# Designed miniproteins, single chains, continued (4): the designs that were tried, part 61

Each design is a single chain, and the fold is of that chain. pLDDT is the mean over its residues in the fold that is shown.

## One batch from the design tools (miniprotein)

Design m14100
Fold by ESMFold2-Fast:
Structure m14100 (fold): chain A 90 residues (1-90)
Amino acid sequence: SELERKEKELLEEARRRLRQLLIDRGVPAPVAERAVRYLLEAMANPTEPITPEKLAEAAGISRSTASELLRAAQEEIARLAERYPELSEV
């Protein structure tokens, strides 16, 4: 459907931006990809909170970098929810 296509495009854009943020901070591309994937999967689980410490350990990045990644991901989710509230209802 049109809504599903839009959701996929927005998620790909968010993933790309988060990955680039890590690369710009000197994180190697395969590590950046793993960190973003782990974070997005963890954030999709409503029963377990993701912390900078857990993200840093799982991805092999510094705690400070993990904190910035988590903040950026939360901002991306808030932006998507504000722009496309209909996607949050499906």
Scores: mean pLDDT 74

Design m14101
Fold by ESMFold2-Fast:
Parts: sequence; C-alpha cells; structure tokens
Structure m14101 (fold): chain A 66 residues (1-66)
Amino acid sequence: VIKGVSKEEAPNLIKAIESVPEDASLSEIVGVLRTAKPGASDEDLKAALESFNYDKKALIEALKKL
C-alpha cells in the first residue's frame, strides 16, 4: 500500500503508472510517480513498488480502491 495517498491523488497516480512503458527502468517509474506525488521520497516510492513486486496492475487496483 502506498501510504499517504488520498482519493484525490489516486487518479493522477493511476495515469502516471499507466503511462510508464512495460520495459521502463525502476528509475523512470520512480520519476513519473514523483511527478504525480512530489512530496514522496525515491526510497518510499521504491519500497511501494517492491511491496507490490513491481506489478503495475496490482498497484492500479489498490489505487482504484481509495
């Protein structure tokens, strides 16, 4: 679960994750997520991605439930 994400932030994060290419590097994914949530650290974003085993679909589903 991405801690501190509000229901209002979820649509922007979903769009950011969906805009990332399937072959994107971890750094590119973190960069896009930081643009959608500027207050998050790279470490927090990497930990969130790791907790979902880098599964974009699982992350999107979790955000849609907010």
Scores: mean pLDDT 69

Design m14102
Fold by ESMFold2-Fast:
Structure m14102 (fold): chain A 76 residues (1-76)
Amino acid sequence: SKEEELERFKKLVDDAIEQLKKMADSAKNESELITIRLILDSLRKYVLEKFKDNPELQEEILKKIDEVKAYIDSKL
């Protein structure tokens, strides 16, 4: 169902966010942090489109992305 597909996509996105946060934690230079931030910006755009019909889930995921982006911005 559409709901099951959204749940699977949410898990994929949550896993991607966790991996990107780990990459940011282990980043050796600003270039790596900038690259991770660009990937997070792209992921944010996909979340806005993919979850446009489910605002509560969209807000939950965007909050997680924005927290990692803020963490990276604090290191730049």
Scores: mean pLDDT 87

Design m14103
Fold by ESMFold2-Fast:
Structure m14103 (fold): chain A 67 residues (1-67)
Amino acid sequence: MARPARVLEASPEELAAAEARLRSDTSASRAELEEYYGMAAAEIRRAAEADPSLTEEDRRLVEEWLA
């Protein structure tokens, strides 16, 4: 299967970890992560939609984090 880029290949667990990091870092890291999400949003969302093992709520959470 086609995979997103290495650092852009985030599972819901990795997105939760990134969110926790965002909450602790409120400046430069927030700007960096905002660019990271902006650049990766379509790829991560696509991967989540293609994964049938994810629940409906899991997919919504991923889209919410990327929106």
Scores: mean pLDDT 56

Design m14104
Fold by ESMFold2-Fast:
Structure m14104 (fold): chain A 65 residues (1-65)
Amino acid sequence: MITVEITLETDEKLEGDARDAKILEMLGRALEEARKILKELSKTVPPEDIEVRVVIRIGDEEYRA
């Protein structure tokens, strides 16, 4: 089994709508990168043996998917 962890972080202190917009932007980038990695790994590894984790850090806050 292969675990892929994608971590995106920023030291920007964001609140309210700006923070939410940044989280969505970072999630979009993480999903795009995850898709590329999964496409390459699927050539040699069964999809059931691939686990993808996303971690987003904004200032002192951490979000996991």
Scores: mean pLDDT 76

Design m14105
Fold by ESMFold2-Fast:
Structure m14105 (fold): chain A 95 residues (1-95)
Amino acid sequence: MSERLDKIEELVSEIEKEMLDSLTNPSVRRLVRGFTSDLLGEIRYSKTLDDEEAKKRLQEIVKQLKDFLETVKSYLSDESYEKSKKLLKEMEKIA
């Protein structure tokens, strides 16, 4: 489980970087940074749980990030969106 959570933490950070690379709107940039900071906190908390609870939390984290990516899609470049979606698919395989 810890290796999965470490990989998910890495993927969330890469998705944040991909989203921020194409974002010029200051309000959307703040929203992205706030959201990903909160998710990283949830991932760190999940590392303190047993494997079953951590897996359940991980599935919810993936769902939250997927919903968020769709919410900010109109502000992202096509390249940034596709790269973020590919990273999200990697997270779904681990979860």
Scores: mean pLDDT 84

Design m14106
Fold by ESMFold2-Fast:
Structure m14106 (fold): chain A 66 residues (1-66)
Amino acid sequence: TPALTPGQLRELARKYGVSPSKVSKVARALAEAAARGEGVDPEELARRYGVSPDLVKEVARLLAAA
C-alpha cells in the first residue's frame, strides 16, 4: 500500500502548519480512495480534514510516485 515516510509526514506538517497526524489521515484517505478506484476532489478532502487543498494535492503526488 502506498504510504508516506515519517520524514515526509513531518516535512509536510511543517510546510503547511498542521500536525503530522492530519497529514497521515489525508494520506490514508487518498490511499483508500485509490484502492477503491475512486476519484478524489482535493478541495473536498481539504475541507473534511481542515487542511489546505495544496497539501492534499502534494500528498496525492507523493503517493502516486511511490
Scores: mean pLDDT 79

Design m14107
Fold by ESMFold2-Fast:
Structure m14107 (fold): chain A 95 residues (1-95)
Amino acid sequence: SPLEQAKAALRTMGLIESLRLAIETKAPEEELLKLVKRLEESIEEMIKLKVPKSILESFAKRLEENLKLAKEKKVSEEVIEEIEKNLKKVKEAIE
């Protein structure tokens, strides 16, 4: 339903912003890993609900910015790999 799609998109947006803030404030690795795991689950829900490609494209761009920030802030390779995995899932869903 459009309402469930909107709810999933809003949750994903909040998690992407939380991840960005956590990276900028140098949050512990365990907190970053929890956020990326929650983000993965939220992305999978958006894909199941068939959220519009334009929204997925917007989130792919924001995840690319978070990935760049994580590399600049020297976040752990494990967290970087999980962000890359989430980005790949979104890009594959855009096809």
Scores: mean pLDDT 89

Design m14108
Fold by ESMFold2-Fast:
Structure m14108 (fold): chain A 97 residues (1-97)
Amino acid sequence: MEEIEQLETLLDDARGVKELLEQAKASTDPAEQEVLRQAVIDRLRTLAEASRKMGREELAKLAQEAIEAVQNGDYDKALELVDRIIKELEKRLEELK
């Protein structure tokens, strides 16, 4: 039901998370980095919950692994995991168009 619209929303959310992760990685202000880090974690939690609700367990797992990477300060691993989420969502959208 409106699967394309739901996947497009998840893709927009994932792209937003990537932008915030890149900003956090580039930030030289620890206070700004912590605010961006929290925003990334909150958005990834929302993405994981939405993915589970849609039956997309693999996407939910990738989002959870990205949360753990961010919590450990491993922004490079978090970016790789978010890029995987983006690619899976883009692939699924192409298959539905």
Scores: mean pLDDT 83

Design m14109
Fold by ESMFold2-Fast:
Structure m14109 (fold): chain A 102 residues (1-102)
Amino acid sequence: MSYEEEVAEGERLLATEEGRDRFVEERVEAKRKGDAEKYGYLGRLEAAYRNHVLGSSPSDEELQRLLAIEELLKRKAEELGDEELVEEHTEAIELLRKLLAE
């Protein structure tokens, strides 16, 4: 999959609240089942979408949506005891909060 295709797929999956709920559930389920390929793939789609939005002069609404996604993912990583993912999402949250603070 190209970077542009990963951005488009990430945007599609994360565009709605229902899509975000399904995305988190699928990623957590993949982690629980030991499906490292699916888990990594979903993580790449999220990162591609986030990086595309951040590179595109995002609005406060877009930044708030990314923040909500990252806070949900951090919470799930904490529930699973995955310290590496907690750190990754904490860094993203700190960046988004700085951008929102004007």
Scores: mean pLDDT 78

Design m14110
Fold by ESMFold2-Fast:
Structure m14110 (fold): chain A 83 residues (1-83)
Amino acid sequence: MVEELAKKLKEALDAGDFEKAKEYFDKLAKESLRIGKKAGVTKKVSELLKKLRDAIDAGDVEEAKKYLEELVKETEEAKKLAA
């Protein structure tokens, strides 16, 4: 689920569609925070979400993609720990 939302967010960023990027960000944020809470890494996930949102608001596609990749890695690791 997180990986699919991240792919759609990347596609929106590549297309310059920041309105769609914000929609996918909102869905990704809810799911990532749910996973982070279960794994006890909510603070780290929240910090990455803030940086990603700030990059999207600034129109900085490169920074947004960087933080999105870090967020996906954190949520994948969190899923493995929450088994």
Scores: mean pLDDT 82

Design m14111
Fold by ESMFold2-Fast:
Structure m14111 (fold): chain A 107 residues (1-107)
Amino acid sequence: NPKEKLEEARERRAESLRKSADSIAKDFGLPELKELLLKMAEAIEKGDLEEARKLLEEMAALMREQVENSDLSPEERENRLAAIETMLEGNLKGLDILEELEEEANK
């Protein structure tokens, strides 16, 4: 059932984001990320993937700005930027899977 698979995928993705929210916010030193991740989880559950993508881009911008404003070594900067890109790519792939499932469910 395509609709059932979509609902399960949305719930699983949202739960994963909520479980990771505190760790991600702490690891990046950005408390604001917790609220944005929780909003992204809610948007996913509601099927608002445009809002989820917008929130993801806002989070990526905040993380990159923190790296630019930080007193980090070149190696530490490279490692932080790599971590941001890994997180962004993983979340974008997750949203792409949800969009594909929505197309199947809306046939």
Scores: mean pLDDT 84

Design m14112
Fold by ESMFold2-Fast:
Structure m14112 (fold): chain A 86 residues (1-86)
Amino acid sequence: APPLTPEQRAELGEHLQNALIALDKKDWDSAFEHLEKAAKIDPRVRSLIYLWKDAFKAASGEVTYKEMKEFVIRLLEELGVEIPEL
């Protein structure tokens, strides 16, 4: 994939920050909404959204929450974007 522009990195970071806040509040619907917006910019997020949605359908929400949160934090670190205080 081509490298993201500064503008794309900023937009991706905002969606990921909002997803992390929603995950911390255990607001899954809001978290997935923000992750789907992030997936339009970064295809790595898109592939994982399907996996995570499947895990939620299998009633694995608590395990999936931890994995999603860790992944979002990792992406924010890779982007050099501030991780929000939770």
Scores: mean pLDDT 75

Design m14113
Fold by ESMFold2-Fast:
Structure m14113 (fold): chain A 71 residues (1-71)
Amino acid sequence: MKKYLISVDKTHPGLGSRVEDMVLEEGGEVISRNLDDDTIVANLPDDLDIEKFKKKLEERVGTKVTIKEID
């Protein structure tokens, strides 16, 4: 797995939980979440299509999502 920082343009109640659910659905692992801005650090499978995953996240949460590989 590779580690990613997942950020959202707009936050609202429950948004972070929806992102966490999507990470788990794709076989990933949530490492941490910042409750102030719903920024999430997660491990994602090496075989996951990150661009497709980003599109699915944006559809589910209704806002722009940025995914950046870290470490």
Scores: mean pLDDT 80

Design m14114
Fold by ESMFold2-Fast:
Structure m14114 (fold): chain A 83 residues (1-83)
Amino acid sequence: MKPELPEELKKAIEDYKTAVETLQRNIDALRERLAKVGDEKAREGLRKRIDFYESLLQRAEEGGKKIIDELAEKYGVPKELFE
């Protein structure tokens, strides 16, 4: 069984995974739509939306990892236990 983690750290890891998965699903859906659309103006709009969600994904990854790292340090949990 996996080692027991503090509840705040478990919550932060779960929130991070949920945010990343949600943003990735949105990006994937927009990419599928981009593949089906022939109008260049509509394609450009979809590319901008994809770029926007990709920037949010990068921020979520950076911010979420920082929060997880800070909580792991606070509770003395080795990072290896949740990688």
Scores: mean pLDDT 79

Design m14115
Fold by ESMFold2-Fast:
Structure m14115 (fold): chain A 97 residues (1-97)
Amino acid sequence: SREEALQYLMSLMDKDGSGVATRAEAAAFLRGLLSPLTPLSDAEIQALFDEADTDGSGVLDADELLRLLQALTRYARERNLGLASSLESLVAFLNAP
């Protein structure tokens, strides 16, 4: 299901089983997806994370993880990265009614 898929993606980021992803865990995940295709600066990672962290908690829950993937998809499209199509398909699946 959509919720199971989001929880699975969260589990790939959430190494301590807290149910939320820290900035460090999100940074490792984002760099893992894009390296070696595009080096992400700390400022770019902060911008993507902050766009997703809508409540300013400093961590991402499952809904905010979807926002992170949406922000990353826009970033990838703007830079014509081959990853953009795969991210767009994933976000469409996760955001389906």
Scores: mean pLDDT 74

Design m14116
Fold by ESMFold2-Fast:
Order: sequence, then structure tokens, then C-alpha cells
Structure m14116 (fold): chain A 93 residues (1-93)
Amino acid sequence: MAVERAKKLYEEDPKDLKVAEEIEELAARQAREGNKEAAAEVLRIAAEAIYAATGDERVFAVAEGLIYQLLNGLSPEERAELSRRLREEHGIL
């Protein structure tokens, strides 16, 4: 899945800006395909990769805002479950 691909890219070189850009492109692709859950998780991974490359903590706030917008199409239960899972598993948003 796109999420596993994004995690692998981040793990190979988390300080490489090209890796961060590719993870962002994967998130954009998932969003265009209507896979909001996968897009949200890829955006979270992209934020971590960009932070590792740049040291800019503001990327986490941007990613959280984008994730919130993507998840607005989900039911309240689906949105709450996904957001809680992402925070629990990764602790970065």
C-alpha cells in the first residue's frame, strides 16, 4: 500500500529532501484517488520526513490541518478512530 511505500522511503533516508517530496506526492495521489485514510497517514509520514530534513517544526501543524480537511468527508466515528490511531502509533500529530 502507499503507506508502506512512504514508510520505506522515509526509513531509507529521512534527511533527504527528495524522499520528503516523493512522500508528499504519494499523499497527493492518494487524496486524488479518494483514499482519505491513506492520504492522511502518508501526510503524517511526509511531515516527519520534512522535519527530519529541515528541522522545521511548523510542518506538523500544516500536516495536521491538511489531515483534518481530508477527514472532513468521513463520519465522525471514522475520523475520531483514524486520528486517535495516528496519534497513538506515531505520536507526532
Scores: mean pLDDT 67

Design m14117
Fold by ESMFold2-Fast:
Structure m14117 (fold): chain A 63 residues (1-63)
Amino acid sequence: STPEQRKQRLKSLLDGLYITGSISEKEYQELLDLIDNGADPSVISKKLRELGLSDLGIRQLLA
């Protein structure tokens, strides 16, 4: 996947998690800021794990 496609998938996931109330507005904005600022994939992965995503799910999103 291209970097743009990965960014789109991550944002779509975060939108879904926010709409369903699975994450707070603060967590949603913090992750959007990390993605938009080109944060290291390890930082994004750590935050996604803290939100309860599986390692396999994170790998699939960042591939």
Scores: mean pLDDT 79

Design m14118
Fold by ESMFold2-Fast:
Structure m14118 (fold): chain A 110 residues (1-110)
Amino acid sequence: SPAERLARFEELARRTKEELQRAMAELKNASPEEQQKRFQELLERFFEEARRVLSEEEFERLLKRANEAIREELKSRGMELSFEEFLENAGLAQHMEYLELLVRIARERL
């Protein structure tokens, strides 16, 4: 059911947040570039698993809305960065906020 898919998606996001926090602790003394690469790998894994939990239509709609919301937020801060450029330079806090945004949008639209 849609409610069961939403619950599984929220659980996936929660586990991914825990993995991001664990990765930050393990890579505390690593370069920012190494930390960012690990966060990107975890986010990519999250998206692959999310595609299995959600329907293709639900997943594409979710990403489109989340990316639009991020672009709007960046513009409001006077930043002309693309979503991809934002994530390439994002730390733990930004990745956590992005996952929370995805869950919020999923609740509103799924």
Scores: mean pLDDT 81

Design m14119
Fold by ESMFold2-Fast:
Structure m14119 (fold): chain A 83 residues (1-83)
Amino acid sequence: SAREKVEAAVEELAKKLGLSEEQTEALKKAGLAVLDALEEGKDPEVLREILTLVLRDVLGLSEENAEELADAIVETAEEALKE
């Protein structure tokens, strides 16, 4: 399912970044919220910007790493909805 695809991608990314289990679960919820927002017709670029801010301010990632992670999550969610 699209949800399983997003959750799997988040787990892979979180593992590469060395995130805690609590951070990984929060990121999964954020990824699923992005998926739901895309289904509702929300702008992917706006969702990328919002997620980037959350990842930077909540998880303490650099702006560059937050942008890369936000891009990967939004792209995965968009691709999951096309299939």
Scores: mean pLDDT 81

Design m14120
Fold by ESMFold2-Fast:
Structure m14120 (fold): chain A 85 residues (1-85)
Amino acid sequence: MLSSEQVADVILSLLRAKPEDLPLLLEIASEYLPEELVEDLKKLAEALKAGKKEEALKIVQKIVDKYVDPELKEEVLAEAKKILD
């Protein structure tokens, strides 16, 4: 079963990764995450590769709103903002 902590970890790992490591991280994630979430993570990776920090944050917000428990949402968003700053 997919946990909010697993989703948070994947998001933060992608945000901290080098652009060249993103395809491998997405491949690993696709083994245990739902296809719809993997599609959103691919969009996040493309925004990160393009250096579009505002777009990346909007995608993180969308994923967090869909897949992460309310208690963890604010922590993930705060950390994402720090990483992208």
Scores: mean pLDDT 82

Design m14121
Fold by ESMFold2-Fast:
Structure m14121 (fold): chain A 82 residues (1-82)
Amino acid sequence: GNMDAFDLVNQARSLAAGLPDSALKEQLLAHLDKASVALAQGQLEEALLDLGQAQEIAQQLDAPELVTTLDQAIEEVKKAQA
């Protein structure tokens, strides 16, 4: 079945943790942590903002699997709003 938004954010955090250390990686992990907290609180709009920023950083880091995982997480959050 499809993964839920929490599972996808956790997968993204795991992928991000495997990246080389950089200021962008630290910012990426901070946005993923904020997205996780927002999801736990039902703050879907805040979660989408942080996931969008994480996706932009993942693109700058040339991490295609992470970009795909974040795209899927964003789609699941949008589905939860419907």
Scores: mean pLDDT 86

Design m14122
Fold by ESMFold2-Fast:
Structure m14122 (fold): chain A 74 residues (1-74)
Amino acid sequence: SSEDQRRIEELSRRGVEARTPQERAEALYELGEAYLEAGKESEAAAVYQHVVDRYPDTPVAEKAREKLKELLEK
């Protein structure tokens, strides 16, 4: 739990400090993965959806879409 919280905080900071849309999308994708590892599926789904909606032309958007499909299947 402490490790999960530390990673979530670290990735949130990376998102704020990101200089480009690509860097921001990548930080958000990793944040979604950190939420999944912490068992926070609803939070992860929201973050992945945000990547798909706001950064659809980034390399991680396709990965985020796949993660959303997996979460829908449980």
Scores: mean pLDDT 82

Design m14123
Fold by ESMFold2-Fast:
Structure m14123 (fold): chain A 87 residues (1-87)
Amino acid sequence: MELEEKLKLLEEYVKKVLEGKKLSEEEIEEVRKYIEEAKKKLEEIIAQGKTSDPEVIEEIETLILILGYGTYILNEEKKRKEKEELE
């Protein structure tokens, strides 16, 4: 799946979370996978030092958005579980 498709999927998941909808276990696992892939790719880009290329900058921006949306989704899921455990 292209980075843009991953970003679009995460945007849809953020919308569901904002609407108070619970994501499935499969959807949460997919979010975790995309975060790990984005972290690895970002580390590889930084290590290569080619951060002034416009195409590389666009890829970095997309990776940052994936990390941001994914982290938000996982934090909301964690808060939901903690609230359910607190009576």
Scores: mean pLDDT 79

Design m14124
Fold by ESMFold2-Fast:
Structure m14124 (fold): chain A 79 residues (1-79)
Amino acid sequence: KVEEYAKKLIEIFKNKEPEDEYIKIILELLGIDIPVEEFRNRSLTDEEEEKYREILEKILELMKPEMERRKKEAEEAEK
């Protein structure tokens, strides 16, 4: 479910986890059961790329409030 995965991505972002953790979550959303390394070495099909873009757009919409909060928090921390 996209909302739950968006929350997982936000948590990975907060913890500054390696990029591989983001890729793992995205692969789960796409329903692709392969290792991150294999994903990096294969080309996406047109259908997979379209699903990826749709999921990414939904995640970005769900993450937008948290991203804005993080920007404000970073600005306040500089003061």
Scores: mean pLDDT 67

Design m14125
Fold by ESMFold2-Fast:
Structure m14125 (fold): chain A 84 residues (1-84)
Amino acid sequence: MEEEREEYLRIIAEHAALLGREVVVLPESLSFELLKELAEEMRPAVAAAKEKKYAKIVIVKDEESLTADYREELEKKLEEELKK
């Protein structure tokens, strides 16, 4: 589980870097299933990239950080970037 979570975060960081992003900020309480789905959708593009680049992943501790609107907005932004 933990190694898989780290791998998914790494894939997200690589994909974000391919999109020209420097930093990805994620709440500590972000669901494992969401990370998995995003990472698996990103995986083919990341695997096809010849150069390995990484955005900085910042995990923030906030018990109320993952409100419904924040999670929904984050999901929409990440999914839209993936499907472009």
Scores: mean pLDDT 67

Design m14126
Fold by ESMFold2-Fast:
Structure m14126 (fold): chain A 102 residues (1-102)
Amino acid sequence: VEEDVERAREAIERMKTLSPEEAVQAGLEALDAVVRILDKAREALDNGQYEKAIEYARRAREVAQELIDVAKEKGLPQELIDAAESVLRAADTLIREAEAKL
């Protein structure tokens, strides 16, 4: 997941310096990377690796929040913000489910 975290953060950093139009594309790259982190968290949960699931979901939540903050600051489309907020909610749910299994 570290590679996906690095990819997402690199894309978010690029968003800060790009035009709004170019920042949307970088935001979609960041969203794609965050979704991959969340998918790995879900895979860990499904395989009974609850501690790994919590670790990965927390990383997804952290990066999704960073994406939301930059997208809002730059006035990017609500659809991108809504998608990132959906990932954040899914990560929170996954953390609660994994913690209940410990």
Scores: mean pLDDT 88

Design m14127
Fold by ESMFold2-Fast:
Structure m14127 (fold): chain A 116 residues (1-116)
Amino acid sequence: VAELMAKDPDSILAKIRAYAAAGNTDAVQELADGYEALVKLDPNNAAALGALGVAYYALGKYEKAVEYLERALALDPDHPDAPELLRVLGEAYEALGKLEEAARYRAEAERLEAAR
């Protein structure tokens, strides 16, 4: 888990999704636990907040995913992974039945992808 946390954020998000796609929820939970510890030490670590939000989404913990993804985007709206974080945030809101918020964040993700 610690060695995965040392990778580039882009590589880390891809790794979380790969573990989730493989059904390896234990590996995703270990990553979530590691990033939660980092966030407790540095609450303004936008990269750790983003990774934690994606990990919670992969675990089906949608309310926590929304909390951490919104915090990450508020701290660093220009983050290289912002379009991916916005897409996951939209997916989390859809899973919570908040379709208006889901549509808004998906549109914002598409807008940022088109601008980059």
Scores: mean pLDDT 79

Design m14128
Fold by ESMFold2-Fast:
Structure m14128 (fold): chain A 65 residues (1-65)
Amino acid sequence: MEELERLKALIDSLPPEVQKQIADDLILSAEPYLTPEQVEELRALRDKDPKAAAKRILELIHEYR
């Protein structure tokens, strides 16, 4: 729980270009663990708000650990 909060704070501190790169990398890494609907939702969120997309993916990955 605390670790997830720290990771989200780290994402907030990064430049927008890095936030987008992290969101893209996380989507690729999480794709095998998510439904097709979740992947499409994350891609749409990434296009609108990469920071929010990266945080959402971290929440989903944390749940699957």
Scores: mean pLDDT 78

Design m14129
Fold by ESMFold2-Fast:
Structure m14129 (fold): chain A 65 residues (1-65)
Amino acid sequence: SMMAERQKQLQQAGYQLAQAIRDRGWSEEEFDEIMDSLAKITGDTDAVNQIRQYALDALKKGVTQ
């Protein structure tokens, strides 16, 4: 379904962001600043919050999923 595809895309975006955060060595504070900036630029707080949640989940799991 369209909703399932959207969730998969948001999850993939979050996982890619988590990998980039690890590769760059960004702190939790730097991550929060980037997410806040992205929400302000895009105006899509719901999508940004979902990506944030997926990224945090991926960081906890070691980004291997």
Scores: mean pLDDT 76

Design m14130
Fold by ESMFold2-Fast:
Structure m14130 (fold): chain A 69 residues (1-69)
Amino acid sequence: MDARLLEQARRLAGTVSRREEAQRDIRAMEDALAAYRKAREAGDLEEASRYVALAVGHALRLVGLQVED
């Protein structure tokens, strides 16, 4: 069994997993931003602040996934 082929297979699997994780974080961020807009329209500033913090958390995770090898 060729060690180079095993290394390439592991790198491809890692890329797929990171893509799926990024897609989950993007959806979570979009959902949080939608909830923020609704809370803001309702005048619930405390709830709006909570959703903004959640969206920022997901955005930071997404950026981290882009810089990992």
Scores: mean pLDDT 72

Design m14131
Fold by ESMFold2-Fast:
Structure m14131 (fold): chain A 69 residues (1-69)
Amino acid sequence: MNNEELLEAIEKALAGELSEEQRDKVVFAALLLLNDGRKPSELSEEERRAVLKQARDLLLKKIAEQKKG
């Protein structure tokens, strides 16, 4: 999954457009991007949302940097 595809998936997860199974996969991808060793099952709902928001902010920065090259 490229940075733009992951960003779209995170936005859909935050909007409640994904199933629980799909959302867990997106949270796991966000944790990997953040170098966070936790599993989605170890996180509360609030922590999952925080992880998704942190990953979104990081991806927005990466995409902006990539477009300037």
Scores: mean pLDDT 80

Design m14132
Fold by ESMFold2-Fast:
Structure m14132 (fold): chain A 104 residues (1-104)
Amino acid sequence: MAAELAAATARRLEETAREVEKLGKEGIEKGKEELERLLGYLNEQAAAIVRDAAAASPALARAVAEAFLRANYYLREGIENPEKAEEYVEKAVEALREAAATVR
C-alpha cells in the first residue's frame, strides 16, 4: 500500500510539473494574470496531493508539502519579477520533478 501510494504521488507530482511547464510558458506570453491563475492551480494541486499523501505517511506528506512550498515561492517570484519569469517557472518545475524522483 505505502509503496503504491508513493508511486501514485510521484506520478501526480510529475503530471503537475508538466502542467506547470505548459501553463507557465503560456503565462509568460500572456502576462501576470495567467501566471496568477497557474499559482491558483498549483495551490489546489498542493492541497489535494498533500492530503492524499498524508493518508499514506506523514513523511511523504511533508516531502510533497516542501516541494509545493518551493514551487509556490518560485512562481510568486516570477509574477513579481516578469523579466525573470521564465527562470522562476523553470525552478518551480524542477522543484516538483526533484520531489517526484525522490518519492519514487
Scores: mean pLDDT 84

Design m14133
Fold by ESMFold2-Fast:
Structure m14133 (fold): chain A 87 residues (1-87)
Amino acid sequence: SIEEILKRMKELAEQLKEKLDPESKELLDEMMKLIEKMAKASEEEALELMKKFKELYLKLLEKIKDPETQELLKEIGNLAQEIAELV
């Protein structure tokens, strides 16, 4: 369910935040806001929100240097795609 995916994403986001600088945490917070909007959106709105999410995702991925932290972000990206497919 979308609710279970959102719960897992929030858990991963909290783990990721512990490893990020303040600017990167702000990017992650904006990404999570887009996901919460996408979970409530129509299919057309979800596509536009996913485009914005991908832009922030790529910016954050470029700022992360360690592979373990990149893996956590990639897991969040995969779960975001699953939400987009369910709306």
Scores: mean pLDDT 83

